# Designs tried in a protein design run: designed miniproteins, single chains, continued (2). Part 96

Each design is a single chain, and the fold is of that chain. pLDDT is the mean over its residues in the fold that is shown.

## One batch from the design tools (miniprotein)

Design m7532
Fold by ESMFold2-Fast:
Structure m7532 (fold): chain A 62 residues (1-62)
Amino acid sequence: VEELRERAKELIREASRAIQAGDLEAARRLVEEAEETLRELGRLTGQPPSVVSAELEDELDA
């Protein structure tokens, strides 16, 4: 579970960098992979993916 949480945070960071660099192709792939990871986390923790993503965004801003 912790490994998936760290993976999701890494993918979100990489997607943000790709968007800033103008690499929309890489950003799209990273976003899709992040969404799948968040969905898997939601299944394991019993939380909706939207709640999990909000919690991870708070951690990234901290």
Scores: mean pLDDT 73

Design m7533
Fold by ESMFold2-Fast:
Structure m7533 (fold): chain A 107 residues (1-107)
Amino acid sequence: METAARAAARAAEAAASAYARSGGSRNALATALAKTAAADPRVESLTVHRGSVTEETDAEGRPVARLELELAVTVDGKTYLLRVVAVADLETGEARVESVEELEAFS
């Protein structure tokens, strides 16, 4: 699970940053997610089951994008369904992962 959770977190962070830096491109988000997953040799597959992007204002008045993804990540023949929340600053493109939660696992 740690390898799957780390891969999901990295992919979501890269996707959120790419969305912010591209001025809200969902294509840039999808490309960054796919590239980050493909770069990890421990990950057999990473697929998006559900995804949402919400643009909002944070507590400091900064425009941010909140990315919520349900990702299926396969590591060593086992698939983990993970919910990942990442937030990117729309002005700087800096992103962070708020949470990674395991929803279910399949062998």
Scores: mean pLDDT 82

Design m7534
Fold by ESMFold2-Fast:
Structure m7534 (fold): chain A 82 residues (1-82)
Amino acid sequence: MSAKELAEEALELGKKALEDPSKIPEAIGKLNEALEKLKKEGVDEEVVEKLGEAAAYVLKAMGVEVTVEQAKEGILNTLKVE
């Protein structure tokens, strides 16, 4: 699967996690898979946007209020450090 496909799955799981917190671990797993794939394929702004959205939904499901922009900054910082 491409980083974009994994990011789309992570976004869908993140949205589901808002209604069903049992989906949080699955959403986190897909986020991590997409992030690792993105590191190998190269940074794509569209994929980063989707990962930021997915991360924001997961964090909201966990009770942490963040903006998509803050989540994107976190994703980009992870890519720079790793």
Scores: mean pLDDT 79

Design m7535
Fold by ESMFold2-Fast:
Structure m7535 (fold): chain A 50 residues (1-50)
Amino acid sequence: MTAFEHNNLGVYLLSTGKYDLAIEAFEKALEINPNDANAHLGLALALKAQ
């Protein structure tokens, strides 16, 4: 999977309230592209939502 695919999965999981799974998806996006601003934003939002 690409960073873009992991980021999209994270956004979907965040929108459905699955915050732990959203965190994992955004972390996977950052493993592939550490400078992904959207993944950093998504991770911050998921952590705040917990």
Scores: mean pLDDT 84

Design m7536
Fold by ESMFold2-Fast:
Structure m7536 (fold): chain A 69 residues (1-69)
Amino acid sequence: MTADNYVDEAIKLLKQGKYEEAVKFAEKAVELDPSNVRALGLLAEAYRKLGQEEKADEVRQRIIDGEVP
């Protein structure tokens, strides 16, 4: 699968309320394409939906710093 495929699946999982699975797919997208800001944004949103605000903030801080893990 490509990073775009993982991004699409993460979006679908978020819409279905499967937030933990959405995190996994968004993380895979970031692993394949670390410059993919959209994947990082989806990862942060999925963490917020899970109530993990600190992890969401960490991901957003990485976007601001211009660095991606």
Scores: mean pLDDT 77

Design m7537
Fold by ESMFold2-Fast:
Structure m7537 (fold): chain A 61 residues (1-61)
Amino acid sequence: MLEVKFFGDLSSLPEEVQKMLEEVKKEAEKLAEEGASIDEINKRLNEKMAELLRTSRKLAE
């Protein structure tokens, strides 16, 4: 796995957030296989993870 990791407890996250995390993981792996640079993969991951964390916090309330 290309440094694709999750923060916090996935089982306590809403299903919507869990699906987004799975999509981010698959997209990162696909990009790497297609020859995207590590910088591009990390940038996309960070953008998606930041969005996910904001959404997760909002939904968890």
Scores: mean pLDDT 67

Design m7538
Fold by ESMFold2-Fast:
Structure m7538 (fold): chain A 69 residues (1-69)
Amino acid sequence: MLAKELQELADEAVVIMSQLPEKEAEEYRKKLAPLAEKAVEAIHNGDEEEARKAIEEMRELVKEAKEKL
């Protein structure tokens, strides 16, 4: 379920952002916010391809942020 994957990824992102310095957390939030909006909109519209692309881009950013910990 794409909605569940998005929720789990968002929860992980919140935890990681809380552990980063404020400046870095703000930079990642700016990058993640438009992707999260795109994923939510795509899920709402039933566009699985767009939703998966947005979630995958978010996952890459979350992994990058996690590697800085």
Scores: mean pLDDT 83

Design m7539
Fold by ESMFold2-Fast:
Structure m7539 (fold): chain A 66 residues (1-66)
Amino acid sequence: VEDYVERAKLAEKAKNYKDAAAAYVRAAALADPETAAKLYEEAAKMYEKAGDLDTAEKYREKAREA
């Protein structure tokens, strides 16, 4: 989990928002439901920054389910 979160932060700093979003999604898949909800929300924000609004909405729904 921590490894994927660190990768996501590095990608965000490099403005690779799609890579950051993907790393947050992978971290969420390995986390407990409460942590997964927060990580899916971060992934959605990264997809919004990347201009992928449809995928961002999908992960906001995932955050609500987790």
Scores: mean pLDDT 79

Design m7540
Fold by ESMFold2-Fast:
Structure m7540 (fold): chain A 95 residues (1-95)
Amino acid sequence: MEEKRREMIEELEEEVRILEEALRLAEAEGASPRVLEALREALEGYREALEAAREGAAPSEVAARAVGAVIRAVGIAAEDPEALREYERLVRKAK
């Protein structure tokens, strides 16, 4: 149980790091406002999931928060196919 929570926190910390780098790259490259909004939504949602995990929230609640963040971010980006491709490119580059 302790090991699984540690792994979950480490995975969420890595996702937050990736999204922070993706947002930094997006700002540096002059990405569209929609891409920036999608990345900020994903980052905020993952930060909330990470905090919930650190506070001892159930794994299902943490997973729901993380999945919800991705759904909202992709929904924002997907309103423009070019923005969705740019979002995916920046996240991949940040890994």
Scores: mean pLDDT 84

Design m7541
Fold by ESMFold2-Fast:
Structure m7541 (fold): chain A 62 residues (1-62)
Amino acid sequence: EEDAVAAAIDELAAERGLTPEQRADISMYATERKLTPEEIRAHPDEVLAGAEALRQRREAWR
């Protein structure tokens, strides 16, 4: 379950050429939202947008 989610995130990061920081943001977003590997694979652009919004919120808090 958790291993499958991690694999889906790794696949997305490799496909999009993401940095380790961007991958970490996606991992945090997926964990908070309890996303399934199927959801990550089916909606990669939505996952990326959600992770970016989470990062912007974190930056604004600082």
Scores: mean pLDDT 77

Design m7542
Fold by ESMFold2-Fast:
Formats: sequence, structure tokens, C-alpha cells
Structure m7542 (fold): chain A 90 residues (1-90)
Amino acid sequence: SHHEELVEKFVEGLVAAGDSRVEALRTAGMFFYAVGHPAAPLALERAAEAALAAGDRELARELYLRAAEAAERLGDLETAARLRARAEAI
């Protein structure tokens, strides 16, 4: 999707500048969340997945909950419910 392309380009830029993938995804997600951009749930979900792959379950849970909050703010209740369920499974 266009949001996936936007998130990936933002993350690629931050990683090229020296950020880790988890840090870059978290930065992108927090930025999109702060400005109310519809890419925020995706960026935060990708950050949560990266944190979980790195073994940081606490950070992953927090990021999934933040992604759910971002989806709710955008009116996407189905995505919000899915992301909250993923957080609760950790």
C-alpha cells in the first residue's frame, strides 16, 4: 500500500543515518502518531513486530497498544481490536 511505501522509505532513511530498525520504526510510528497520519498504526505495528523479534516483549506490547490507540483515533476500530488482541497475547 502507499502507507507501507511511506513507512519503509522513512525507516530506510533513519537506518541509513545510523538508527536500528526497531528505533527507526518507533521514531516513524511516534512521528506519524503525533501528526495524526494514517500511516501511524502500520509503523507502530512494524515497530512492535521488530521489538518482539529482538526479544523485547514489554516494548512490543506497549507498541501494539500504541498502534491500537492510533487506529482508534483514525476510526479504524477493526484494526484497533486486532492490534489490542496481539498486545494481550504477549
Scores: mean pLDDT 87

Design m7543
Fold by ESMFold2-Fast:
Structure m7543 (fold): chain A 76 residues (1-76)
Amino acid sequence: SDFEELLARARELFERGRALAASGDPALREEAIALLEEAIELYRLVLPLLPTEEERAELEALIAEAEALIAALRAA
């Protein structure tokens, strides 16, 4: 479904953005931020479609992690 495709894409973007953030390379900072921002947007689109509170809480935690990483990258 389109929903599952969006969730899979969001996860891929999140994992890639997190990996670039972990590199510590200043040249990759803007790319890491862009990937994490796109992941957050896609997660927010699918969040209301999740059937359980547990699944929504897990996704909200991923959004919060991505937001914290973006803030840390911008502060560096």
Scores: mean pLDDT 87

Design m7544
Fold by ESMFold2-Fast:
Structure m7544 (fold): chain A 60 residues (1-60)
Amino acid sequence: MEEIKELAEKADEGDEEAIKKLAEMIRNAIRNSDSETLKAVAEALKGRKSAEKVEKLVFE
């Protein structure tokens, strides 16, 4: 879960690869019914400016 926090920080700094990786993690967690990963990513993105960008990529 430390990796998720690091990706969220980089995404807030404008790292497009970090934003893409977070979106892929969410999509994979949904397909695998991995609620723990979904929860961890949601908490890491809570209050961050990158959260909206990640959500848009997931629901493209």
Scores: mean pLDDT 77

Design m7545
Fold by ESMFold2-Fast:
Structure m7545 (fold): chain A 78 residues (1-78)
Amino acid sequence: SSMKEKYREEGKKFIEKGKEYLLKGDNEKAAEYYEKASEHFKKAGDDVRAYSLFGVSAMLKGDYKKQDEYHAKAEQAA
């Protein structure tokens, strides 16, 4: 659907923003953009990518328990 395609494209743009801030060492901003990307991929029905990106965001925030939980969800969705 056109709406799912829109969510995938918006998610990709947020991934690029997250990478930009990660390279600058701004882990908090990077986490925000990876979380926005994960929400968009979740809305697109791409649960594997969504949970993987939620895991990256959690890691960047130092929440390793949530990172492990999201990695498990990504593997279950694959």
Scores: mean pLDDT 87

Design m7546
Fold by ESMFold2-Fast:
Structure m7546 (fold): chain A 61 residues (1-61)
Amino acid sequence: MEKAEELIRKGEEAFAAGKYEEAARHYEEAARLYEELGDHERALEAEINAGIALIKAAVSK
């Protein structure tokens, strides 16, 4: 749990810094860890945030 929560925080920090591709990577790693822990709801939330970050990266060029 703690490792996945740390990755969410890192994703949020990267997103706030405009590092959207880096943010997406952190969210994707968090989603994988939550899935391994059986927390499907938090895994889905992290996947959604990763998708938002990737869209932001693509349109911010």
Scores: mean pLDDT 83

Design m7547
Fold by ESMFold2-Fast:
Structure m7547 (fold): chain A 68 residues (1-68)
Amino acid sequence: SKKVIEEAEKRIEQLKQELEALEKLIETAAKASGSPLVLNGAVLELLKKVQEEIERLEKLKEEALAKL
């Protein structure tokens, strides 16, 4: 159970870093392309993926805590 909680916390931290990297990529791409419409779709899809992963990890934490 402790391993699950620790793994979830580490993964959440990694996802936060991924979001920061994504924001930098968006900024760079926007400067290069000058078109926010093209970036919108890819950004939304990736943000949904990250959100889903965070929710999954939160559920794992809940299950681990229930076993304690």
Scores: mean pLDDT 71

Design m7548
Fold by ESMFold2-Fast:
Structure m7548 (fold): chain A 68 residues (1-68)
Amino acid sequence: MSMEERKEKLLERAEEIKKRAEELGDESTVQAAEIVKKLVEDNPEDEEVLEQAERVLERLESRVKAKE
């Protein structure tokens, strides 16, 4: 998968997590997703940054799904 595709998927995942967290009233997860989204937007070609963002989003996604 290209770096461009990885970036786009990470931004989509962050956006989905943020919207779900907003509906659940989970302010902390909303803020965390916003931070990850900004990190990916500012560093779209940094493989280590994208890898770190992916790991954080996996944790946030799991937390949101558990609350639904």
Scores: mean pLDDT 78

Design m7549
Fold by ESMFold2-Fast:
Structure m7549 (fold): chain A 70 residues (1-70)
Amino acid sequence: SLAAQAFAHARRFGELLMEALEAFAAGDLDRARALLEEARRLLAESVLSPEARAALEAQLRALEAALAAA
């Protein structure tokens, strides 16, 4: 179902952000960037509601901004 697909995408997105945060904390900036790019692609391909998309977009932007400032 569309709802099950949206949930799966949201879960995978969360996993990618956690892995990116771990890489960032470890000083592996190249891996952190690669994981954020994968999260961005997943978000672009996802079948999320506008509200869910906005919430995940905000989380991604916050981590991208932190990485850019590093």
Scores: mean pLDDT 83

Design m7550
Fold by ESMFold2-Fast:
Structure m7550 (fold): chain A 97 residues (1-97)
Amino acid sequence: ARAAVEANPDDVAALVDLGFQLRMEGKLEEAAEYYERAVEVEPDDAFTLTELALTYLELGKYEKAIEYAQKAVELTAHSPAASTFPQAVLDLAKKAK
């Protein structure tokens, strides 16, 4: 994860994996930073947007969590393989606000 990000700092999969590891360690601010970098590289990746939204929700930054979760929901709204997970994160962020 971290070594892969150092080798290719724009590797979305490596950025997302490192963000996930940091979130599991409770390093939520650092996790959000790596997820934000992944979103900068692939701004229409609904999975990464959802992970970033969930990280902001855990940080108590509900307005940012709503913003990113809403974008993920909109990206998946017309997909036949659409996950309901972005909508669940959006609903949780709105209720916590």
Scores: mean pLDDT 75

Design m7551
Fold by ESMFold2-Fast:
Structure m7551 (fold): chain A 93 residues (1-93)
Amino acid sequence: DFEKELERLKKELEEAIKKYGPDSPEVARILQRLADLYFERGEYDKAIPLYEEALRIFEKALGPDSPEVKRVRERLATLYLERGDDEKAEALR
């Protein structure tokens, strides 16, 4: 299941970049879904950069007060704490 979903999301990401551009909310949603998939597997080193990119795109496209931004910030704060990056986690609060 994981490998099939990962392959599907990576293909969706490539298609979304071509269709909507790399800084689109559509791309950010796929990046978040990829990050969630890695997070569920405990692959935090792979999840973090995907959440960071999704956050950057959502903040620019939807604004800093959007529900999407809040959701990604909460995930990143949890992941930074898990890695011992307390300073980075506090910066998202």
Scores: mean pLDDT 85

Design m7552
Fold by ESMFold2-Fast:
Structure m7552 (fold): chain A 55 residues (1-55)
Amino acid sequence: MDRARRELYDELVAELTRAIEAGVPGEELTRLAEEVSRRLAEADEAARLLRELLE
């Protein structure tokens, strides 16, 4: 799970970084950052629950 979570984080951050480099509007960039943050929080919670179930 740590590896998959890290790879998901890296991919989401890379997409956000590409959007910044491409010069997307600040309002759209803020939305993307919020979506990334939400997705990461959901992935972290899912990973925690999955680890408990696999115990």
Scores: mean pLDDT 74

Design m7553
Fold by ESMFold2-Fast:
Structure m7553 (fold): chain A 98 residues (1-98)
Amino acid sequence: SELQKKVNRLIGLILRAIGLELDAELLIEKAKKSTDEEEKKKLLEEAIKKLEEAIEDLKEAIELAKELNESELVKKLEERLKELEERLEKLKEELKKL
């Protein structure tokens, strides 16, 4: 059904966004421990790409959750989106200082 397809897509987007965020966190932690500026820069650039992908997945997930009238899930996803956007801006500022 159309409803089942939307639910499956929503779940897939949320799970992918979580995985991308975790990958970014691991890259950020590795960057913090690196003493090599070039390695640190590459790790932060990769983390930024992962967060940008996670943000895009969350934006699509929010639209699907709205279509499904999942108001509580929409609020939780919007809060997570805000946190990821703030983290992304902070990482971009850190990258500019390298």
Scores: mean pLDDT 90

Design m7554
Fold by ESMFold2-Fast:
Structure m7554 (fold): chain A 60 residues (1-60)
Amino acid sequence: SEVELHEKARQVFADALALLDGGASPEEAARYVREKAKELGIPESVANVLAQAVRDAAAR
């Protein structure tokens, strides 16, 4: 469902931000988003938006 997709996307994004806070590079965090999104069945278009959002967040 769309709600489940949004919940999964939010969790992946939160986990990626936690990786950045723990010292991971933006590239590592973006890779995590893409790999985890694929595992969870999140569409590639959504995964790409999340990966970019993680890179933007890292730039602060």
Scores: mean pLDDT 83

Design m7555
Fold by ESMFold2-Fast:
Structure m7555 (fold): chain A 75 residues (1-75)
Amino acid sequence: SVTRGQILQQQALQGDREANELAVNTVLTTRGLTAADVTEANKDWIVDAALHLLGVPRSNEKARATLEEIVNSLM
């Protein structure tokens, strides 16, 4: 059986914006952060945590670029 996590991982690898936005929102919520708490000092950490949550390698340029765009849009 395919888990929800595996489905989200596959969608994120293809640059699916909704899957990547869900990952960012999950990272923020689990750390007690809101969109207003996103800064230059923590944005790289948030992107890295979202990639880790999705099980996506840091070398995946499409997922990383999508996550960076989402996080930057919150600042």
Scores: mean pLDDT 76

Design m7556
Fold by ESMFold2-Fast:
Structure m7556 (fold): chain A 70 residues (1-70)
Amino acid sequence: SKEEEIENLKKQIEALKEGRAAYEAWVDRQLADPSLTPEQKAALRARYQRDLAEVDKKINELKKKIESLE
């Protein structure tokens, strides 16, 4: 049913949000590590920003799919 499809898409969004929060927490711990060089921290920040943009894009795509089913 459409209701089951919407519920499954909502679960996917929640999983992505949880993964996003876990990734943010992990990056914060890495950036607090005094053994990392400034270059390593800069590379991590760049990767983090790119990865967040991709996750946010995927969440928006799933939200649009829900809107199309409602």
Scores: mean pLDDT 89

Design m7557
Fold by ESMFold2-Fast:
Parts: C-alpha cells; sequence; structure tokens
Structure m7557 (fold): chain A 68 residues (1-68)
C-alpha cells in the first residue's frame, strides 16, 4: 500500500501534465474525485486521490495558485 502510494506520487508530475493537456484542470472535478476516494476501498482510494491531486495541481499551474 505505501509502496503503491510512493509509485503514484512519483507519477503525479506525469498525471498533472496529462490532465493539463486534456483540459481536466477544474477544482470541482478534483473535489468530486477526492470525495469518491474517501468512499472507495484501499487501492481504488489511492488511485482516485492521486488523480484528484493531479487535477488540482493542473488547476494551480493554469491559474497561478498553489495547491492546498
Amino acid sequence: LQELAQKLHAELPKLTEKFKKEGKDSLELAEELAKKAAEAPDEERLKLLAEAIAIAMAYAEKHGVGAV
């Protein structure tokens, strides 16, 4: 689980660039994915959370605002 989280963390810059190019850079979408992650079990939770963070980072880069 922690090893998977570290792998996903290393992939975050790639996910952020991918979502930025796809136009998936809205805080609303990131918030919905984070809520789904909270309700999802183990591996699915980490995957959804990583995607939510990547989208939030894409939003931050587009609007010049730091991700909280």
Scores: mean pLDDT 71

Design m7560
Fold by ESMFold2-Fast:
Structure m7560 (fold): chain A 67 residues (1-67)
Amino acid sequence: SAEELYEEALELLKEAEELIKKGEYDKARQMLSEAERLALKLYLLHGEEERAQEIGKRLQELDKKLQ
């Protein structure tokens, strides 16, 4: 369901943030990639534009910490 995809994406973002704090950047990138895939599914399959954009913004913020 859309709700399950959204909750999973938020959990992945939370885990990525913790991994970034620990310096585990490769694992963090993997989790961000998975969250991006879920955001695309929310947008393309469920029309959940606002939720997909919310996840996308959080992805951008966390990705900047990896650069």
Scores: mean pLDDT 87

Design m7561
Fold by ESMFold2-Fast:
Structure m7561 (fold): chain A 55 residues (1-55)
Amino acid sequence: MSIEEFLEEVEERAEEMSDEQLQAVIEFLKDLLKTADEETQKRIERLIEKLEELK
């Protein structure tokens, strides 16, 4: 799965995730931010915000 496909999958399934699953995904996304390009970083940051709102 590409990073783009992974981000789309997370966004689609986020509402079905437990708080523990959301936290694990947020931690993984924060780690990806350290190595991602600027465009991908912005997409990841928006996704993290959405996931934090669901907790």
Scores: mean pLDDT 79

Design m7562
Fold by ESMFold2-Fast:
Structure m7562 (fold): chain A 86 residues (1-86)
Amino acid sequence: SAEELAEEALRDARRAVELAREALALGPGKEAILKAIAAALLAIGAKYLAEKALELDPDNELAHEALKLAELALELARAALRLAAA
């Protein structure tokens, strides 16, 4: 259902933000790179689930929140990867 997809997307998006923030806090190094990659992959999956939920229910608030958090996680992951590779 749209609700199940949105709830899963929101959980995954929240976890992706957490991982991306942890990666950014670690700074340069292999552990930061691996966490940033994990965050990015989880965020991409969350975005996909959120978009599928919105196809079924365009007004689903959880799906809109998940999409915003997934996009934030991707921005943070990209920043962490740039810093880690420096």
Scores: mean pLDDT 88

Design m7563
Fold by ESMFold2-Fast:
Structure m7563 (fold): chain A 63 residues (1-63)
Amino acid sequence: MSREELLKEAEKLAEKYLKTFPNMTAEQVGLAAAMQLMRDFGVPAEEAYKLGLEAAEKIYKKL
């Protein structure tokens, strides 16, 4: 899976977490998405956290 595909998956996860827990901060949503990327796609922790935070920031900019 490419970085762009992983970022799209992270954005979907971030949107899902924000809809479920609307009071979460962007950082909290990003961390939750990162943990899911590690679990479901085997993404290394450092890369997963960067992708999760980037995805959460994108979702929060659209609010």
Scores: mean pLDDT 80

Design m7564
Fold by ESMFold2-Fast:
Structure m7564 (fold): chain A 100 residues (1-100)
Amino acid sequence: MKAEPASGGRGAEQAGRSANAAGEAGQLASEEGGKKAQEYASRASRAAGRGDAEEASRYAREAGMAAIKGGGPASSAAAAGVAAAGAAFSAGLAAGKPPA
């Protein structure tokens, strides 16, 4: 069967979901660290939606790091950050074609 450009759905949408997961992990960490993580996750989602893989991956990484720096569960925050970065990369690949 044919391979999808994005695993299990739209690459840009998945990048947004993973970026939001990083922000949510930050919210579990602390109010201050969570706020920063959520802000970066929101920016990553918007960049992924625009097809800006470079900006999306940059902000997704910042979101994960902000969550960790906020003193929350490092394993959950790190996993969310990595997932967000990976999803942002996938959005970049999908952005090679017009948004569906």
Scores: mean pLDDT 57

Design m7565
Fold by ESMFold2-Fast:
Structure m7565 (fold): chain A 56 residues (1-56)
Amino acid sequence: KKTLPTPEVLERAETLRRLVEAPVEEQIEIVRETFEEENPEVAEKMIEAIELEAKK
């Protein structure tokens, strides 16, 4: 596509891709930086899910 989405949308997509690849501690940091400003409730839920998956 020749038309690009806004930089915010692109940044979120890149952040999400790195989130799944990053270690747990970095995933938590990324979630805080990305979602805390917009939806702190969603950020907290995602952090909880990440921590639960880390408990093996």
Scores: mean pLDDT 67

Design m7566
Fold by ESMFold2-Fast:
Structure m7566 (fold): chain A 72 residues (1-72)
Amino acid sequence: EVKERLERALREAGVPPEVAEKAAEVGASLVGRLPDEVVAGVAVGAAVRASGGAITPAQAVRMANAVLEALK
């Protein structure tokens, strides 16, 4: 299941479980509708917003790469 893969990838990148779940839900809803790169960007953006700034730009880049790998 795509949502479970995205949630795992985000958690492995250091995102708290509840934030990872919300971001994975958003990302999974867009799979097949948008390019994987855009899906990864939206999922990471959702995680950054839900974290209230706890995720740095450098962490966001690492998370985007992890999400892209999980979508393959």
Scores: mean pLDDT 78

Design m7567
Fold by ESMFold2-Fast:
Structure m7567 (fold): chain A 56 residues (1-56)
Amino acid sequence: SLSAEERERLIEGAAKLLAAGFSPEQVVAFLLAQAPQLSREEAEELVREAEKRLAE
């Protein structure tokens, strides 16, 4: 399991990648490669949270 701090760092990283022009699918793949303990569903959730932060 990820700690709350690790989860927040991954969301921040995902937001930066999305802002840099990577697709959500590419960011999910990147998160899974960086954090192999993460499930696909968890990675998709983190990317959705990152998208919400960018939509402000």
Scores: mean pLDDT 83

Design m7568
Fold by ESMFold2-Fast:
Structure m7568 (fold): chain A 67 residues (1-67)
Amino acid sequence: SDEQELLVAALEGDVETIERLEEKYPELAAHAYAVMGDVERAEELLPKVKDEKMKEVIERLIEAQKS
């Protein structure tokens, strides 16, 4: 599935796959970028994250990457 592909892409650092899927799955893409340490791209997608709990998780990942 696209969701599983995004998870694998985050672990492998596959930015091309995340970019391809980010419009359809902005929440999963924001999480993937945060996991990879791409803080700038993760922050750009945060406004599109509708689930408040997932947004908090992504924000915490971004803060951890900045430390």
Scores: mean pLDDT 80

Design m7569
Fold by ESMFold2-Fast:
Structure m7569 (fold): chain A 57 residues (1-57)
Amino acid sequence: KEVLEGALKALEIGETEARAALHELAKVDPELGRRAREALDTGGLEAARRVLEEALK
């Protein structure tokens, strides 16, 4: 949970920080990390944030 929260915080900072945090997230939750990274690549920071927020529900 802490890694996911860190990734959400990194999305507020910028794309470089977000990519690094999503790489770490993929080590603990490979499917979520991959989906969020693909969302970042196709829809930007907002799309990646939506994927992570859905995972917290």
Scores: mean pLDDT 77

